# Ledger of designs, part 22: designed miniproteins, single chains, continued (2)

Each design is a single chain, and the fold is of that chain. pLDDT is the mean over its residues in the fold that is shown.

## One batch from the design tools (miniprotein)

Design m4784
Fold by ESMFold2-Fast:
Structure m4784 (fold): chain A 69 residues (1-69)
Amino acid sequence: MLEAEQLLALARMYLWLGKKFKEQGDLEEAREAYEKARRLAEEAARVAGEVSPEQAEVLREAERGLEEL
């Protein structure tokens, strides 16, 4: 299983991709990327046993991105 730091790094990467796809108007790709970012950040929090400020930020931004689509 991936370590919490690896999961968080992947979540941040997908959050960045979601923002890029949204800016380009690729709404389906943006949604998929934001959904993956949210899931990975949630998994990272479970593995770590706590929610870090960085994890909380990724979760908030991913949820906001999905709401704005």
Scores: mean pLDDT 81

Design m4785
Fold by ESMFold2-Fast:
Structure m4785 (fold): chain A 93 residues (1-93)
Amino acid sequence: LRERLDRLDREVGARIAAAGDEELRRRYSELMRLAEEDPERAAREARRAAEEYRAAGDRVGAAAALVALARALLRLGREEEAARAAEEAERLL
């Protein structure tokens, strides 16, 4: 799962860079940092971000939020939920 998330992180980063989406780049970086510092809060904020991006039709934004969610869930030992979030992110990319 960790290698899968590392690959998704690189793919999301590349797509954000290609789109020139500075707001999404900053938000993604913040969610990823939060996943390390406060994974419970990161999971909550990443779920909300994924819903917001999904409602807006922003597939890359939704995938980025789901990668951050999966990272936070993995840190919390919620591996099955993390795997589901990663799978959903893969479908969006």
Scores: mean pLDDT 87

Design m4786
Fold by ESMFold2-Fast:
Structure m4786 (fold): chain A 91 residues (1-91)
Amino acid sequence: MEKEIEASKLIQEGVEAFRKKDYDKAIEYFEKAVELAPGTLLEAEALTWLGDAYFEQKDYDKAIEAYEKALEIDPNNEKAKKNLEEAKKKK
C-alpha cells in the first residue's frame, strides 16, 4: 500500500536523523510513520524507534509509553521488551 511505503521511507529518514543525534527530527519522522501505518508491524517498528529517541532525550515516561504501544502490536519484539525494561530502570 502507498501509505505503508511512505511510512517505511519516514522510518528510514527518522533512523538517519537518529544516527546524527537529531532526536527532535527523528521523533517527527517516527510520529508521521505511526500515523500512516496503524496496526501494522511498521507502526510497531516506528513506535520502537520513537521510544529509542525519547530514551536518548531522557524522556523515560514517553519512551515507556512508545515501547508499550509497540508491544501491543508486536508482543515478541525483543528490542522493545529490552529497551522498555531499561527505560523503567532509569525512572
Scores: mean pLDDT 87

Design m4787
Fold by ESMFold2-Fast:
Structure m4787 (fold): chain A 78 residues (1-78)
Amino acid sequence: MNLEKGIELFQQGKYEEAVKYFEEALKEDPNNARAYTALGMVYYELGEYDKAIEAFEKALELDPNNEAARTLLKAVKS
């Protein structure tokens, strides 16, 4: 629920509100790799590249086969 609401807000360009919902999703499940991937995408859109890198690296640590997180991490580091 919090993850889905965050994604909807992200699609609407409401990035700061999306961050709050992704943080709530991580309070419910600290190992939610998808929430970390989504949080990284929001930070990327906000231009907070260091935070985006940290979030994508955490997503990849939790799910090493997460191609989306790996691809986005490579893009941010370029």
Scores: mean pLDDT 83

Design m4788
Fold by ESMFold2-Fast:
Structure m4788 (fold): chain A 77 residues (1-77)
Amino acid sequence: KKEEIYAALDRLEAAARAAGMDVSGAVNTIRKAVDEGDYDLAISIARMIARTARDRGWQDVAAAAEELLKKIEELKK
């Protein structure tokens, strides 16, 4: 299940790079938060990325961030 989160993070980085959005620091923070079990921090950052991407019209980035958010929420079960 954590493998799905890492795959979603890789997709987010790829989409962001294509859009010209620097998310490397945020993605590293999410990886560390997930590894440490701090899912609330990871969710907060993913939501912020999704909102920023929607506001800028970066639909691929928003979709990738929303997929990541869903996968992290599933881990809190």
Scores: mean pLDDT 82

Design m4789
Fold by ESMFold2-Fast:
Structure m4789 (fold): chain A 76 residues (1-76)
Amino acid sequence: SLEEAIRKGLKLLEDGQVSISTPLQSLGLPSDAELAVDGKKVDASTSFEQLGYKEGDKVTVTITHEGKTYEFEVTL
């Protein structure tokens, strides 16, 4: 499912298996969805590092896709 794909990608980041410089779309976040980090709208081609976050930061990722909104809490 979309939720499982997103959770898997974000877990790679939390586990330190991928860098915070990885684009959000490469973590399984859909490029056709509306994305927000800590309530700020973001592009799927950006990364947490480009948004000014650092390793160890706690962020809320909100994804709106096809009228459904998903919210994930992530420790980078």
Scores: mean pLDDT 81

Design m4790
Fold by ESMFold2-Fast:
Structure m4790 (fold): chain A 94 residues (1-94)
Amino acid sequence: NDAEQLQQEKEAIREKLKDLSDEEQKKRLQEFITRLLDLMQPDRSEEVKQHQEDFLKNSSIDELIQTAVALRVLALDKGIKQEEIDRIFEEVTK
């Protein structure tokens, strides 16, 4: 069940970040999402980058978690390895 898997992944992210302040959680999620986007679309235009930054800046923690899970799935579909995604998440959440 895709919905159950997505919910489990959201809960895992929340658990990892739970000891951080809301401001720090938001910052770490924004950095993680940006690094995934850089891997998937390194040659994206300045207009696309600006739209992505504006979205992330105006997103709630819950929206950022939803975006992170969705982009992780998309990154795997594009052939980015699970190990690389996990490494980025660990680096960002230190």
Scores: mean pLDDT 83

Design m4791
Fold by ESMFold2-Fast:
Structure m4791 (fold): chain A 62 residues (1-62)
Amino acid sequence: MKILARALKDQVAKDENELTLKKGELVLILEELDENRALAKSARTGKEGIVDKRNLEVLREF
């Protein structure tokens, strides 16, 4: 299942595996890793990386 989500606040990547996001940026969730983390793709940059699920607003599920 693919999920389109929006960042609720700015996030700066702590390492190469994480995404840097600005508030309002769109991401496509590719895989949920645990209760707090998901693998997502940035709509703006096309980069894939780990995001904090608590910082995301779900817009649409496919």
Scores: mean pLDDT 81

Design m4792
Fold by ESMFold2-Fast:
Structure m4792 (fold): chain A 66 residues (1-66)
Amino acid sequence: MELLVEVPLEKAEEVERLLVRMHLEGLIEGARKLSETRYLVTASSEEAAERVREELEKLGARVERV
């Protein structure tokens, strides 16, 4: 499941740390940086994608399914 993530610039470091944690927890297969504020995230499942969305949105990120 692919998610397009747009983050506030001031939260970019916090989001990158969260993405690393999510990868270690097996919630995401990986993340690709598209710009300073945009990432393409591959979630391990649809259930994982919803958890990823919830946690990223708490940091002010906008998450969209591709």
Scores: mean pLDDT 85

Design m4793
Fold by ESMFold2-Fast:
Structure m4793 (fold): chain A 62 residues (1-62)
Amino acid sequence: SIGTATGKINASTPDGTATTIEVTATGDTNNPAAQAVLDSLKALGEKNKNAPAAERTVTLTL
């Protein structure tokens, strides 16, 4: 089965500027490693839900 998780994360650039990135990850939920990554991203996204609007969007396939 395919699962998807979306969350905002905060990343610092080499010039010291903090950037909010919205990450959408898709992976096979029958794979425990992929499921763990999806769960971690969802938890991180929940923690950062009040972060500023995302400046960049990234899509990942696990």
Scores: mean pLDDT 77

Design m4794
Fold by ESMFold2-Fast:
Structure m4794 (fold): chain A 69 residues (1-69)
Amino acid sequence: ELALAHYNLGLALQALGRDAEAADAYRRAIELKPDFADAHTGLGLALQALGRHAEAMAAYRRAAELRAA
């Protein structure tokens, strides 16, 4: 699945400390699969690492909604 490939790229980039590129990879995964809860969580973590706390909180809330649904 192409969404999963972008999500895995995000995980690899985040492990390397490449948080901005990780966020872009997670956004691409979300574009391909909007209900991909793990990609929203990954985006939140990457945004938090970048100091973008309000956007990180929004991503975490979306992930929680998707898991609760």
Scores: mean pLDDT 88

Design m4795
Fold by ESMFold2-Fast:
Structure m4795 (fold): chain A 69 residues (1-69)
Amino acid sequence: SIEELKEKARELIFESASYTVLAIGYIVGKLAGENPEENEKKAEEYNEKANEYGKKAEELIEEAKKLEE
């Protein structure tokens, strides 16, 4: 159903936001001089995960839109 797609999209958006917050945490650690190479790599990895979840959410939203038309 349309509502099931929207709920799943919301869950993916929250996952994406969570990974974004984690990435920001690692960036702050790097700026503080804490293991900068590892923090930079982890920030990049979590930003990539955030983008992946965001794209999946967008696809579900587009599918829901098509069903509403």
Scores: mean pLDDT 84

Design m4796
Fold by ESMFold2-Fast:
Structure m4796 (fold): chain A 68 residues (1-68)
Amino acid sequence: SSSQSQLKSLQDQRDELRRRLDETSRRAAEAIRAGDWDTADRLLGELRDLQAQIKSLDDQYSSLSSSS
């Protein structure tokens, strides 16, 4: 069904965003340790954006799974 395809798509997107979150978090930690505050600030911004996207996908998944 269309709903099942959407749920799979959301799971795949969540997995990719979690991978990016892990990588970006590592890079942010490295920038902080190096005292590269400009890079750290940018990466922390990216982390906030990734967290917001993951939350949005979680909300969409919850909505679709409860209505399907």
Scores: mean pLDDT 82

Design m4797
Fold by ESMFold2-Fast:
Structure m4797 (fold): chain A 93 residues (1-93)
Amino acid sequence: GPEEAARAGAAGAKAAYAAGAAQGSATGAAAAGIAAAGAGTGAMLAARRGDGERGRREAELAAEAAAGTGEAAGAAGRAGAEAAAEAARRAAE
């Protein structure tokens, strides 16, 4: 349901950021890909059920929090969080 969709997006974004920060660009890139896919799917499901706005907002907040965590985070982790938020935004509209 929409809660599961929003949760998947948020979890994916956090995982991508954490992987990027902790293990550098190669591991971050893999995690970012997974996070982006999860968030996009989640947002799509939420939008289809009429909860797109809630799903989009939650995924975007998660991505923003992840991106703002710290300077040491790898670019792949941040890019994944941004891509996840953008996918959620598009699917929710």
Scores: mean pLDDT 57

Design m4798
Fold by ESMFold2-Fast:
Structure m4798 (fold): chain A 57 residues (1-57)
Amino acid sequence: MEKIVEEDKKALEELAAKLPPEYAKKVREELAKVEDLKGALEAEAHALGLVVKVTLD
């Protein structure tokens, strides 16, 4: 289990705590996508390096 992925999920869940319930639902949708997207971005970052930099920043 990647620890960095857990940090991202935790950050999104904390954001949900500050938002109304309907917005918290949107945040949880993003959280579900982060797991898959993180794996793909990590692989691309290792191969290309700059792709994740442009996406992250």
Scores: mean pLDDT 58

Design m4799
Fold by ESMFold2-Fast:
Structure m4799 (fold): chain A 66 residues (1-66)
Amino acid sequence: SAAGRAAAVQAALAEAAPGDTVTVTAGTRGVAASIARYLEEKLGTTGVPVVDESLGDGVEVRITKA
């Protein structure tokens, strides 16, 4: 689920150093958008830029820890 993947990303971000990038494979644009939105809702707007990056086939959400 998107929420489950977002929770895993939050856990990885908690362990990451500032400036580290965490990526999530979403498989579709809709799932990527849902993951990004869930992370934004949970993390708010403080210090963690969420970047939705599409590189052709397959979709990744890239999040940089601030």
Scores: mean pLDDT 62

Design m4800
Fold by ESMFold2-Fast:
Structure m4800 (fold): chain A 93 residues (1-93)
Amino acid sequence: SLLEEALRYFSKGVEAEDEGKYEEAIEYYEKAIALLEKVDPNDPRLAYALMRLGDAYARLGKMEEALEYYERALEIEPNDEAVKAALEELKKS
């Protein structure tokens, strides 16, 4: 199933991120996001994957990309306090 495949890629992204492999994490999160968009473009899990992708870009110092993905996450979940906090910190940097 597309959902099971998406969640598997997401888990691989989390594993890569835990190992400090941010470029590898980005590749897995992008694959997960592409599949989640096909399942449901308004799924909270898509918003969470977008937030994690934003975090990975921020860790690499790619602030414009981080901002873009945080804003996309907020389009799906406008009241996500974690994403709002991450955006505020990014704008101070």
Scores: mean pLDDT 88

Design m4803
Fold by ESMFold2-Fast:
Structure m4803 (fold): chain A 63 residues (1-63)
Amino acid sequence: MKEELDDEILEALVVMAYALLKRSDPENKEKILETLQKFLELARKNGHERAVKLAEEYIEEVK
């Protein structure tokens, strides 16, 4: 088993975090945005281009 997160799993986590952000109160939006930023850093570190693009788009949309 690889010790890295698969791009597909990380992409799914990014989508789920964004869906929660869209439905959350303002107080929770900051926490979800931090989670999206952490996923972006993890995706960049592991070279998962699809997850990077998706996380960048969602972060830019909610900034």
Scores: mean pLDDT 71

Design m4804
Fold by ESMFold2-Fast:
Structure m4804 (fold): chain A 104 residues (1-104)
Amino acid sequence: SLKEKVITILRGALNALDVLIANTTDPEIKAELERVKAELEQLIADLESGRITPEQAIARLREVKARLEEIIAKTTDPSLKAALQSVLDMVDRAIELLEKLKEE
């Protein structure tokens, strides 16, 4: 299902964030990534339980996207920037699939 594809993509983003948090030496960036991770974990749980609608999930993912864009803008490490851009692309794909799910 589209919902299962969204959850799979978001779990992939979560796993990527875990690796980035472990390898990040800047304590401010690390704390911001941990906050994004916590928001994403809660969003996955709410989606799996049916606690939120696709429209509500899209709104929350747009907030996650905005935070990731702010972290990318603050980051000077090109490898971390590229990895965060990959996470952002996963979030964008999840939003795209949720828009389709909302219209079904």
Scores: mean pLDDT 88

Design m4805
Fold by ESMFold2-Fast:
Order: C-alpha cells, then sequence, then structure tokens
Structure m4805 (fold): chain A 66 residues (1-66)
C-alpha cells in the first residue's frame, strides 16, 4: 500500500488527517506535540493522494510514497 507523511499541521488538523487515513482502511500515527508529524500507511494510491492533498490544503506539507 501507499504511505503518506504530513508535517506543518496543527495538532487538531493532524488528528483529523490520521482519522481520515484510518477511515480509508489504513493505519496512522501522530508523533510530536505542537509540531506534529502524521505517518499513514496501508492506503491505496488514490486514498494516499487525497489525504496528502487534504494536508496541503490545511497549510501543511505532505509526500506520498508508493
Amino acid sequence: GARVVATGLSPETATAIALKAIGAGGEARVTGGEKPTVVATGLSREDAEAIAETARDGGGEARVEI
């Protein structure tokens, strides 16, 4: 499956992104406090790209790894 790494998000937005990944059938972890990093795995390419775009729209940076 595809992996997404997202940074530069608020803790609230990071949690929302992690929950979207879990809802898509993947796994997600949020690490850090005030400057969280979200790592989501086990996603389809389409879901990973959608999650990465949502993170960028939230003012963060994201990359998709296949």
Scores: mean pLDDT 83

Design m4806
Fold by ESMFold2-Fast:
Structure m4806 (fold): chain A 57 residues (1-57)
Amino acid sequence: MLTPREWAVLRALSASPGANLSQREIGDGLGISQATVSRHIRRIMRKLGLTSLAELK
């Protein structure tokens, strides 16, 4: 299962279908850096069995 922070990142990516939320915007909303968002996305991908970031968008 995803951690609370990973869930927050995933929900930000999917909260508005069609919204163009960048990793920077997600980081700003969560009070974390873009690099930290990228790290969480990688962990989410591993837990969901995804092979590329494109599968999350």
Scores: mean pLDDT 69

Design m4807
Fold by ESMFold2-Fast:
Structure m4807 (fold): chain A 68 residues (1-68)
Amino acid sequence: AEEHLRRGLELIEQAEEAYKNGDYDTAIELYREAIEHFERALAIDPENTLARGQLRRARKLLEEVEKK
Protein backbone atom coordinates (compact mmCIF):
# COMPACT_ATOMS: atom_id res chain seq x y z
CA ALA A 1 0.00 0.00 0.00
CA GLU A 2 2.75 2.49 0.95
CA GLU A 3 4.64 2.10 -2.34
CA HIS A 4 1.50 2.67 -4.44
CA LEU A 5 0.45 5.66 -2.32
CA ARG A 6 3.94 7.19 -2.62
CA ARG A 7 4.12 6.68 -6.40
CA GLY A 8 0.65 8.14 -6.82
CA LEU A 9 1.64 11.27 -4.90
CA GLU A 10 4.83 11.68 -6.97
CA LEU A 11 2.79 11.34 -10.17
CA ILE A 12 0.32 13.99 -8.96
CA GLU A 13 3.19 16.47 -8.48
CA GLN A 14 4.49 15.71 -11.99
CA ALA A 15 0.96 16.05 -13.44
CA GLU A 16 0.44 19.42 -11.71
CA GLU A 17 3.74 20.69 -13.14
CA ALA A 18 2.77 19.51 -16.65
CA TYR A 19 -0.63 21.21 -16.24
CA LYS A 20 1.04 24.49 -15.17
CA ASN A 21 3.19 24.33 -18.32
CA GLY A 22 0.12 23.80 -20.53
CA ASP A 23 1.15 20.22 -21.36
CA TYR A 24 -2.34 18.82 -20.93
CA ASP A 25 -1.66 15.50 -22.71
CA THR A 26 1.20 14.70 -20.32
CA ALA A 27 -0.88 15.87 -17.33
CA ILE A 28 -3.74 13.54 -18.38
CA GLU A 29 -1.42 10.51 -18.63
CA LEU A 30 0.23 11.27 -15.28
CA TYR A 31 -3.14 11.76 -13.53
CA ARG A 32 -4.34 8.43 -14.98
CA GLU A 33 -1.21 6.68 -13.67
CA ALA A 34 -1.70 8.30 -10.24
CA ILE A 35 -5.33 7.11 -10.19
CA GLU A 36 -4.21 3.51 -10.91
CA HIS A 37 -1.72 3.65 -8.02
CA PHE A 38 -4.30 5.08 -5.59
CA GLU A 39 -6.86 2.46 -6.67
CA ARG A 40 -4.26 -0.25 -6.01
CA ALA A 41 -3.46 1.25 -2.59
CA LEU A 42 -7.19 1.18 -1.71
CA ALA A 43 -7.50 -2.43 -2.95
CA ILE A 44 -4.75 -3.38 -0.45
CA ASP A 45 -6.00 -1.09 2.37
CA PRO A 46 -9.66 -0.02 1.85
CA GLU A 47 -9.58 2.21 4.97
CA ASN A 48 -6.66 4.34 3.76
CA THR A 49 -8.23 7.80 4.08
CA LEU A 50 -5.30 9.54 2.38
CA ALA A 51 -5.43 7.24 -0.67
CA ARG A 52 -9.22 7.72 -0.89
CA GLY A 53 -8.91 11.50 -0.72
CA GLN A 54 -6.09 11.60 -3.27
CA LEU A 55 -8.02 9.29 -5.62
CA ARG A 56 -11.03 11.66 -5.46
CA ARG A 57 -8.74 14.65 -6.06
CA ALA A 58 -6.90 12.99 -8.95
CA ARG A 59 -10.17 12.06 -10.68
CA LYS A 60 -11.42 15.65 -10.34
CA LEU A 61 -8.15 17.08 -11.70
CA LEU A 62 -8.19 14.63 -14.63
CA GLU A 63 -11.74 15.74 -15.53
CA GLU A 64 -10.67 19.42 -15.38
CA VAL A 65 -7.70 18.80 -17.72
CA GLU A 66 -9.86 16.83 -20.19
CA LYS A 67 -12.19 19.86 -20.45
CA LYS A 68 -9.11 22.00 -21.18
Scores: mean pLDDT 82

Design m4808
Fold by ESMFold2-Fast:
Structure m4808 (fold): chain A 71 residues (1-71)
Amino acid sequence: MKIQLSEEQVERDLKFLEEMLKEAKNDGDEETAKILERVLKIARESKDGFDREVAVALGAMIYGLSKAAKK
C-alpha cells in the first residue's frame, strides 16, 4: 500500500513541520525542537509517500503533546 502525494502537497507538509519547529524553538522547548528536526529530516529524505505522511503525522502529534503539557 502506498500513498500518492503531489509535489505541492509534500512541500506544504514540509513547511508545516518547519513552522512547528520554529514554534518549539520560540517556546524554548529544545527537546521538542530536536525531535521535530529529526522528523523533518526523515520526511525530506523519504521517497515513499506513506513514510512522509507518517513522519508529518508524528511531528504534529509530538508538537501537540508538547503544547498540551506546557499549557
Scores: mean pLDDT 70

Design m4809
Fold by ESMFold2-Fast:
Structure m4809 (fold): chain A 73 residues (1-73)
Amino acid sequence: IEEEIKKLEEEIKKLEKKIEELKKKLEELLEELKTAENPLPIIGEILRIIGEILDLEEKIKKLKEKIKELKKL
């Protein structure tokens, strides 16, 4: 159980790092959007990255719920 919790905590750290990388890319795309002649492809990338961040945040939420359940055992 304790080893399982540690593995889940490490998985959460990896997902959080991925979210940080995606947020950095999102900031870069938002800066590009300010000067873009054609904003549509940049908006498409922004929406895709936002969707990916939301998916990763949902995965982290589920992993945190599993850790909480395991700690109650």
Scores: mean pLDDT 82

Design m4810
Fold by ESMFold2-Fast:
Structure m4810 (fold): chain A 82 residues (1-82)
Amino acid sequence: YQKKAEEYEKRIKENPEDAEAWNNLGGALFQLKKYEEAIEYYKKAIELAGPKYKEAWAGLITALVELGKYEEADKVREKALE
């Protein structure tokens, strides 16, 4: 996953609006147990692709749960359903 994270970082440098690359970088960081960093990148993917990016919302919710931020995860889940 470190190699995958580096690949997605390069994609983001070439195209900072590549929401998929931001989402995938979040996923790679999640697999590395870097949940706080993963949350930031999932949020960026949602910002770029809009509220219908279900994969990024799911990643954000699961990362928050892994950090024990259950109340925040529930609020994010409610927002994702809007």
Scores: mean pLDDT 80

Design m4811
Fold by ESMFold2-Fast:
Structure m4811 (fold): chain A 68 residues (1-68)
Amino acid sequence: MSGEEALARAREHLARAEEALAAGDLDTAKQHVMEAGLYAAGAIAAGDVEGGLALGRRAHELGQKVGG
């Protein structure tokens, strides 16, 4: 997977996590936060360190709201 693709997948999962959180579906929100974090790490591994760190930070913030 390219860094660009990994960043796009991380953004998609962050958007889905925010939608699930707004709907009160904490389990679904938690799953998408985890996926976003994994794709952010994938972007870092592919060489997009700054983009991956930014999205990883965003996933961490959302994870705090979800409670895990």
Scores: mean pLDDT 85

Design m4812
Fold by ESMFold2-Fast:
Structure m4812 (fold): chain A 65 residues (1-65)
Amino acid sequence: EERERRIAELRAQAVEYETKADEFDKKANELKEKGGSEDEIRKYTVKASEYYRKAQRLRAEAEAL
């Protein structure tokens, strides 16, 4: 059951990172709609991309187990 536990942990963490990425994307979109600064929009877009990338890596690791 160690394998099943590791898979569950990796998937749970991936979901958490995707949730954070979605929140950053939502913030970036809100700023775009409000006419916010390009720098602020880019900051949130970059953070969203980083969290999506981390989530994808964790999912791949879980699926490989």
Scores: mean pLDDT 84

Design m4813
Fold by ESMFold2-Fast:
Structure m4813 (fold): chain A 62 residues (1-62)
Amino acid sequence: SSVLERLDELVLEAYRLFAEGRYDEAERLLEEARKLAEEHGLEAYAAAVDRHLETLREARRE
């Protein structure tokens, strides 16, 4: 679906930014993906995005 395509694009772009050390921008895109997943009732996807956000925050903490 177009929603799933958008979610995949947001997650891929977030990981690209993460790899570049652009952590704040990566986190914003994951937050956008979570909101989009929630708006469409994709609870499992939203939970997966939450885990990605936790991973990002942990990596940033050192």
Scores: mean pLDDT 83

Design m4814
Fold by ESMFold2-Fast:
Structure m4814 (fold): chain A 64 residues (1-64)
Amino acid sequence: KSLEELVREMMEVGARLVGLVALLHSAKKAKAPEEEIKRLEEEIEELQRRLDALEAELKAKKAA
């Protein structure tokens, strides 16, 4: 995978993560159902794991 592809994927995942965090805050403030809040939290955790993996790969490529 190219450095440019990694950066683009990181930007896409990061943007989605920011959007979901904003949605989670809005849902909590609106007292949304616990099931909705849990789904948003699970999706955020999945994207955070993916972002961490992409950041680690980017760091490894820069160190090489």
Scores: mean pLDDT 81

Design m4815
Fold by ESMFold2-Fast:
Structure m4815 (fold): chain A 60 residues (1-60)
Amino acid sequence: SKVVEVKLEIDEEAKRVKLTIRYDDGEVKVFEFEPEDDFEFEIAVSLALMFVGAAKAELA
């Protein structure tokens, strides 16, 4: 299936990162990160941004 939408939600105060991917067949995949500290939060944000970049490259 092809990716048609990627949504990234970052909550710095709650230290949460949520990535939502929608496919052309109506499938939706959600990845949620709940890091314990600021270091893990930075890692989660970096990983999510890399994933968004890869998904956007496929969509283009």
Scores: mean pLDDT 77

Design m4816
Fold by ESMFold2-Fast:
Structure m4816 (fold): chain A 73 residues (1-73)
Amino acid sequence: AAAELETALARAGKALEDGDLEAATRALTEALALAPPERRAAIREGFLAHGRAIGREDLTREALARAEAALAA
């Protein structure tokens, strides 16, 4: 549902702000799984942009890589 997706995205953003790689990975994996395929590219782009904006680019790239691996499994 849209509300569940927005909640997962909010949790992912909060985890990035907190520097919590595990929480960011779990929340992003949930968001990507909930999102229709056509929205996943925009979610990835937005997540990376958020990480860059808050100075957490390395953590954000690692969280995305782990989330993509988890989604593919």
Scores: mean pLDDT 85

Design m4817
Fold by ESMFold2-Fast:
Structure m4817 (fold): chain A 72 residues (1-72)
Amino acid sequence: MTSLRDEILALLPKVTPTEELIAAGRAAYEALVGTASNEVERAALAAMFDADGDGTLSDRELAVLGHLVLQS
């Protein structure tokens, strides 16, 4: 089963980070972490979107998430 992180990593060079995609990705990310009931769950959800494991969500990673949300 391909993880969301692997999917984001594979799409990083293929998706152009537009403001619309970044905004869609940020909204999806914030909605998902907003469902977390504690700090451990929030940290785990954040780590799922850190595709390169550098501890930071980039605009490009958020744009890929937005692309995945909008294409469905």
Scores: mean pLDDT 68

Design m4818
Fold by ESMFold2-Fast:
Structure m4818 (fold): chain A 63 residues (1-63)
Amino acid sequence: AVEARVEAIIAATARPLSRGQALLALGFETGDAELAREGVRLLAEAGELDPDAAAELLAALDA
C-alpha cells in the first residue's frame, strides 16, 4: 500500500521527486512519523538534505 502510494505521488508530480521527498510528503499527509523519518533518512543518504537539517527535522517529528 505505501509503495503504491509513493509511486502515485512521484508519477502525479509536475516536477521530478525523489523517493525520499515522496515518503516525507506522504508521512506529513497521513501523520505517519515513521514514514516521515524514513523520508528524511533517504534524503540525507542521497545528499539532498544535509545532516544538520536532517537532525532538526527528526527532532521536530519526535516532538
Scores: mean pLDDT 72

Design m4819
Fold by ESMFold2-Fast:
Structure m4819 (fold): chain A 91 residues (1-91)
Amino acid sequence: MAEYERELADLFVDSVEKALEKHKDNPEEAARLARQAVYALRRWHERGFDPEIVAEAARRLADKVEELAKQTGSPDLAEVAREFRRLAEEL
């Protein structure tokens, strides 16, 4: 089970990172996509996914969103990065 969950998490993180990169010149859209990813990871946890796998995915996306927040100066991206960090800490 854990191997399948890790593969799904890796694919999800890669997909989200690529989408964020594509929208880096539109911080509002990037923040919207990042928030959807927070909600998706929270749903995965609620569905019984391994909390360590979900926490790792949340930390990886927090790092990516923090970098975009620094590049764009977007408060929304900074806020979403904190939401990913909080999710990882809760798990």
Scores: mean pLDDT 85

Design m4820
Fold by ESMFold2-Fast:
Structure m4820 (fold): chain A 65 residues (1-65)
Amino acid sequence: MEKQELVAKRLKEVAKSLGVEVEVRIEDGTVYVELKGASPMQLTIMKFVAMALSIETGVKVEVYE
């Protein structure tokens, strides 16, 4: 549970740095990140960050728009 919260926090920080509005939810051990009005470049960066965090922590992450 704590690992999912740390991943969610990190993804929110990255989104804020990119100027992207996000909604982050944690359900059944998975972190869900919904992007609001993201550009293709912003979406690509968020997917890469999510993949890296998933590999490092073992937490499942789903990024969508």
Scores: mean pLDDT 84

Design m4821
Fold by ESMFold2-Fast:
Structure m4821 (fold): chain A 58 residues (1-58)
Amino acid sequence: SIGDSAPYLNHPDPKKRLEAVRSLGELGDPITKPALEGALSDPSEEVRKAAKEALEKL
């Protein structure tokens, strides 16, 4: 659903993708690793940085 973090990773708004990446990072669950690795290729520098920080905590 639109309330889930995973749909927001494909959102056209980089702010929504940033929020999704931060939410996945807060889960601290290795199951989020593939989604966070995908976010490392995001066109937004802020999203890529957040994904790196989230992966460092896993």
Scores: mean pLDDT 74

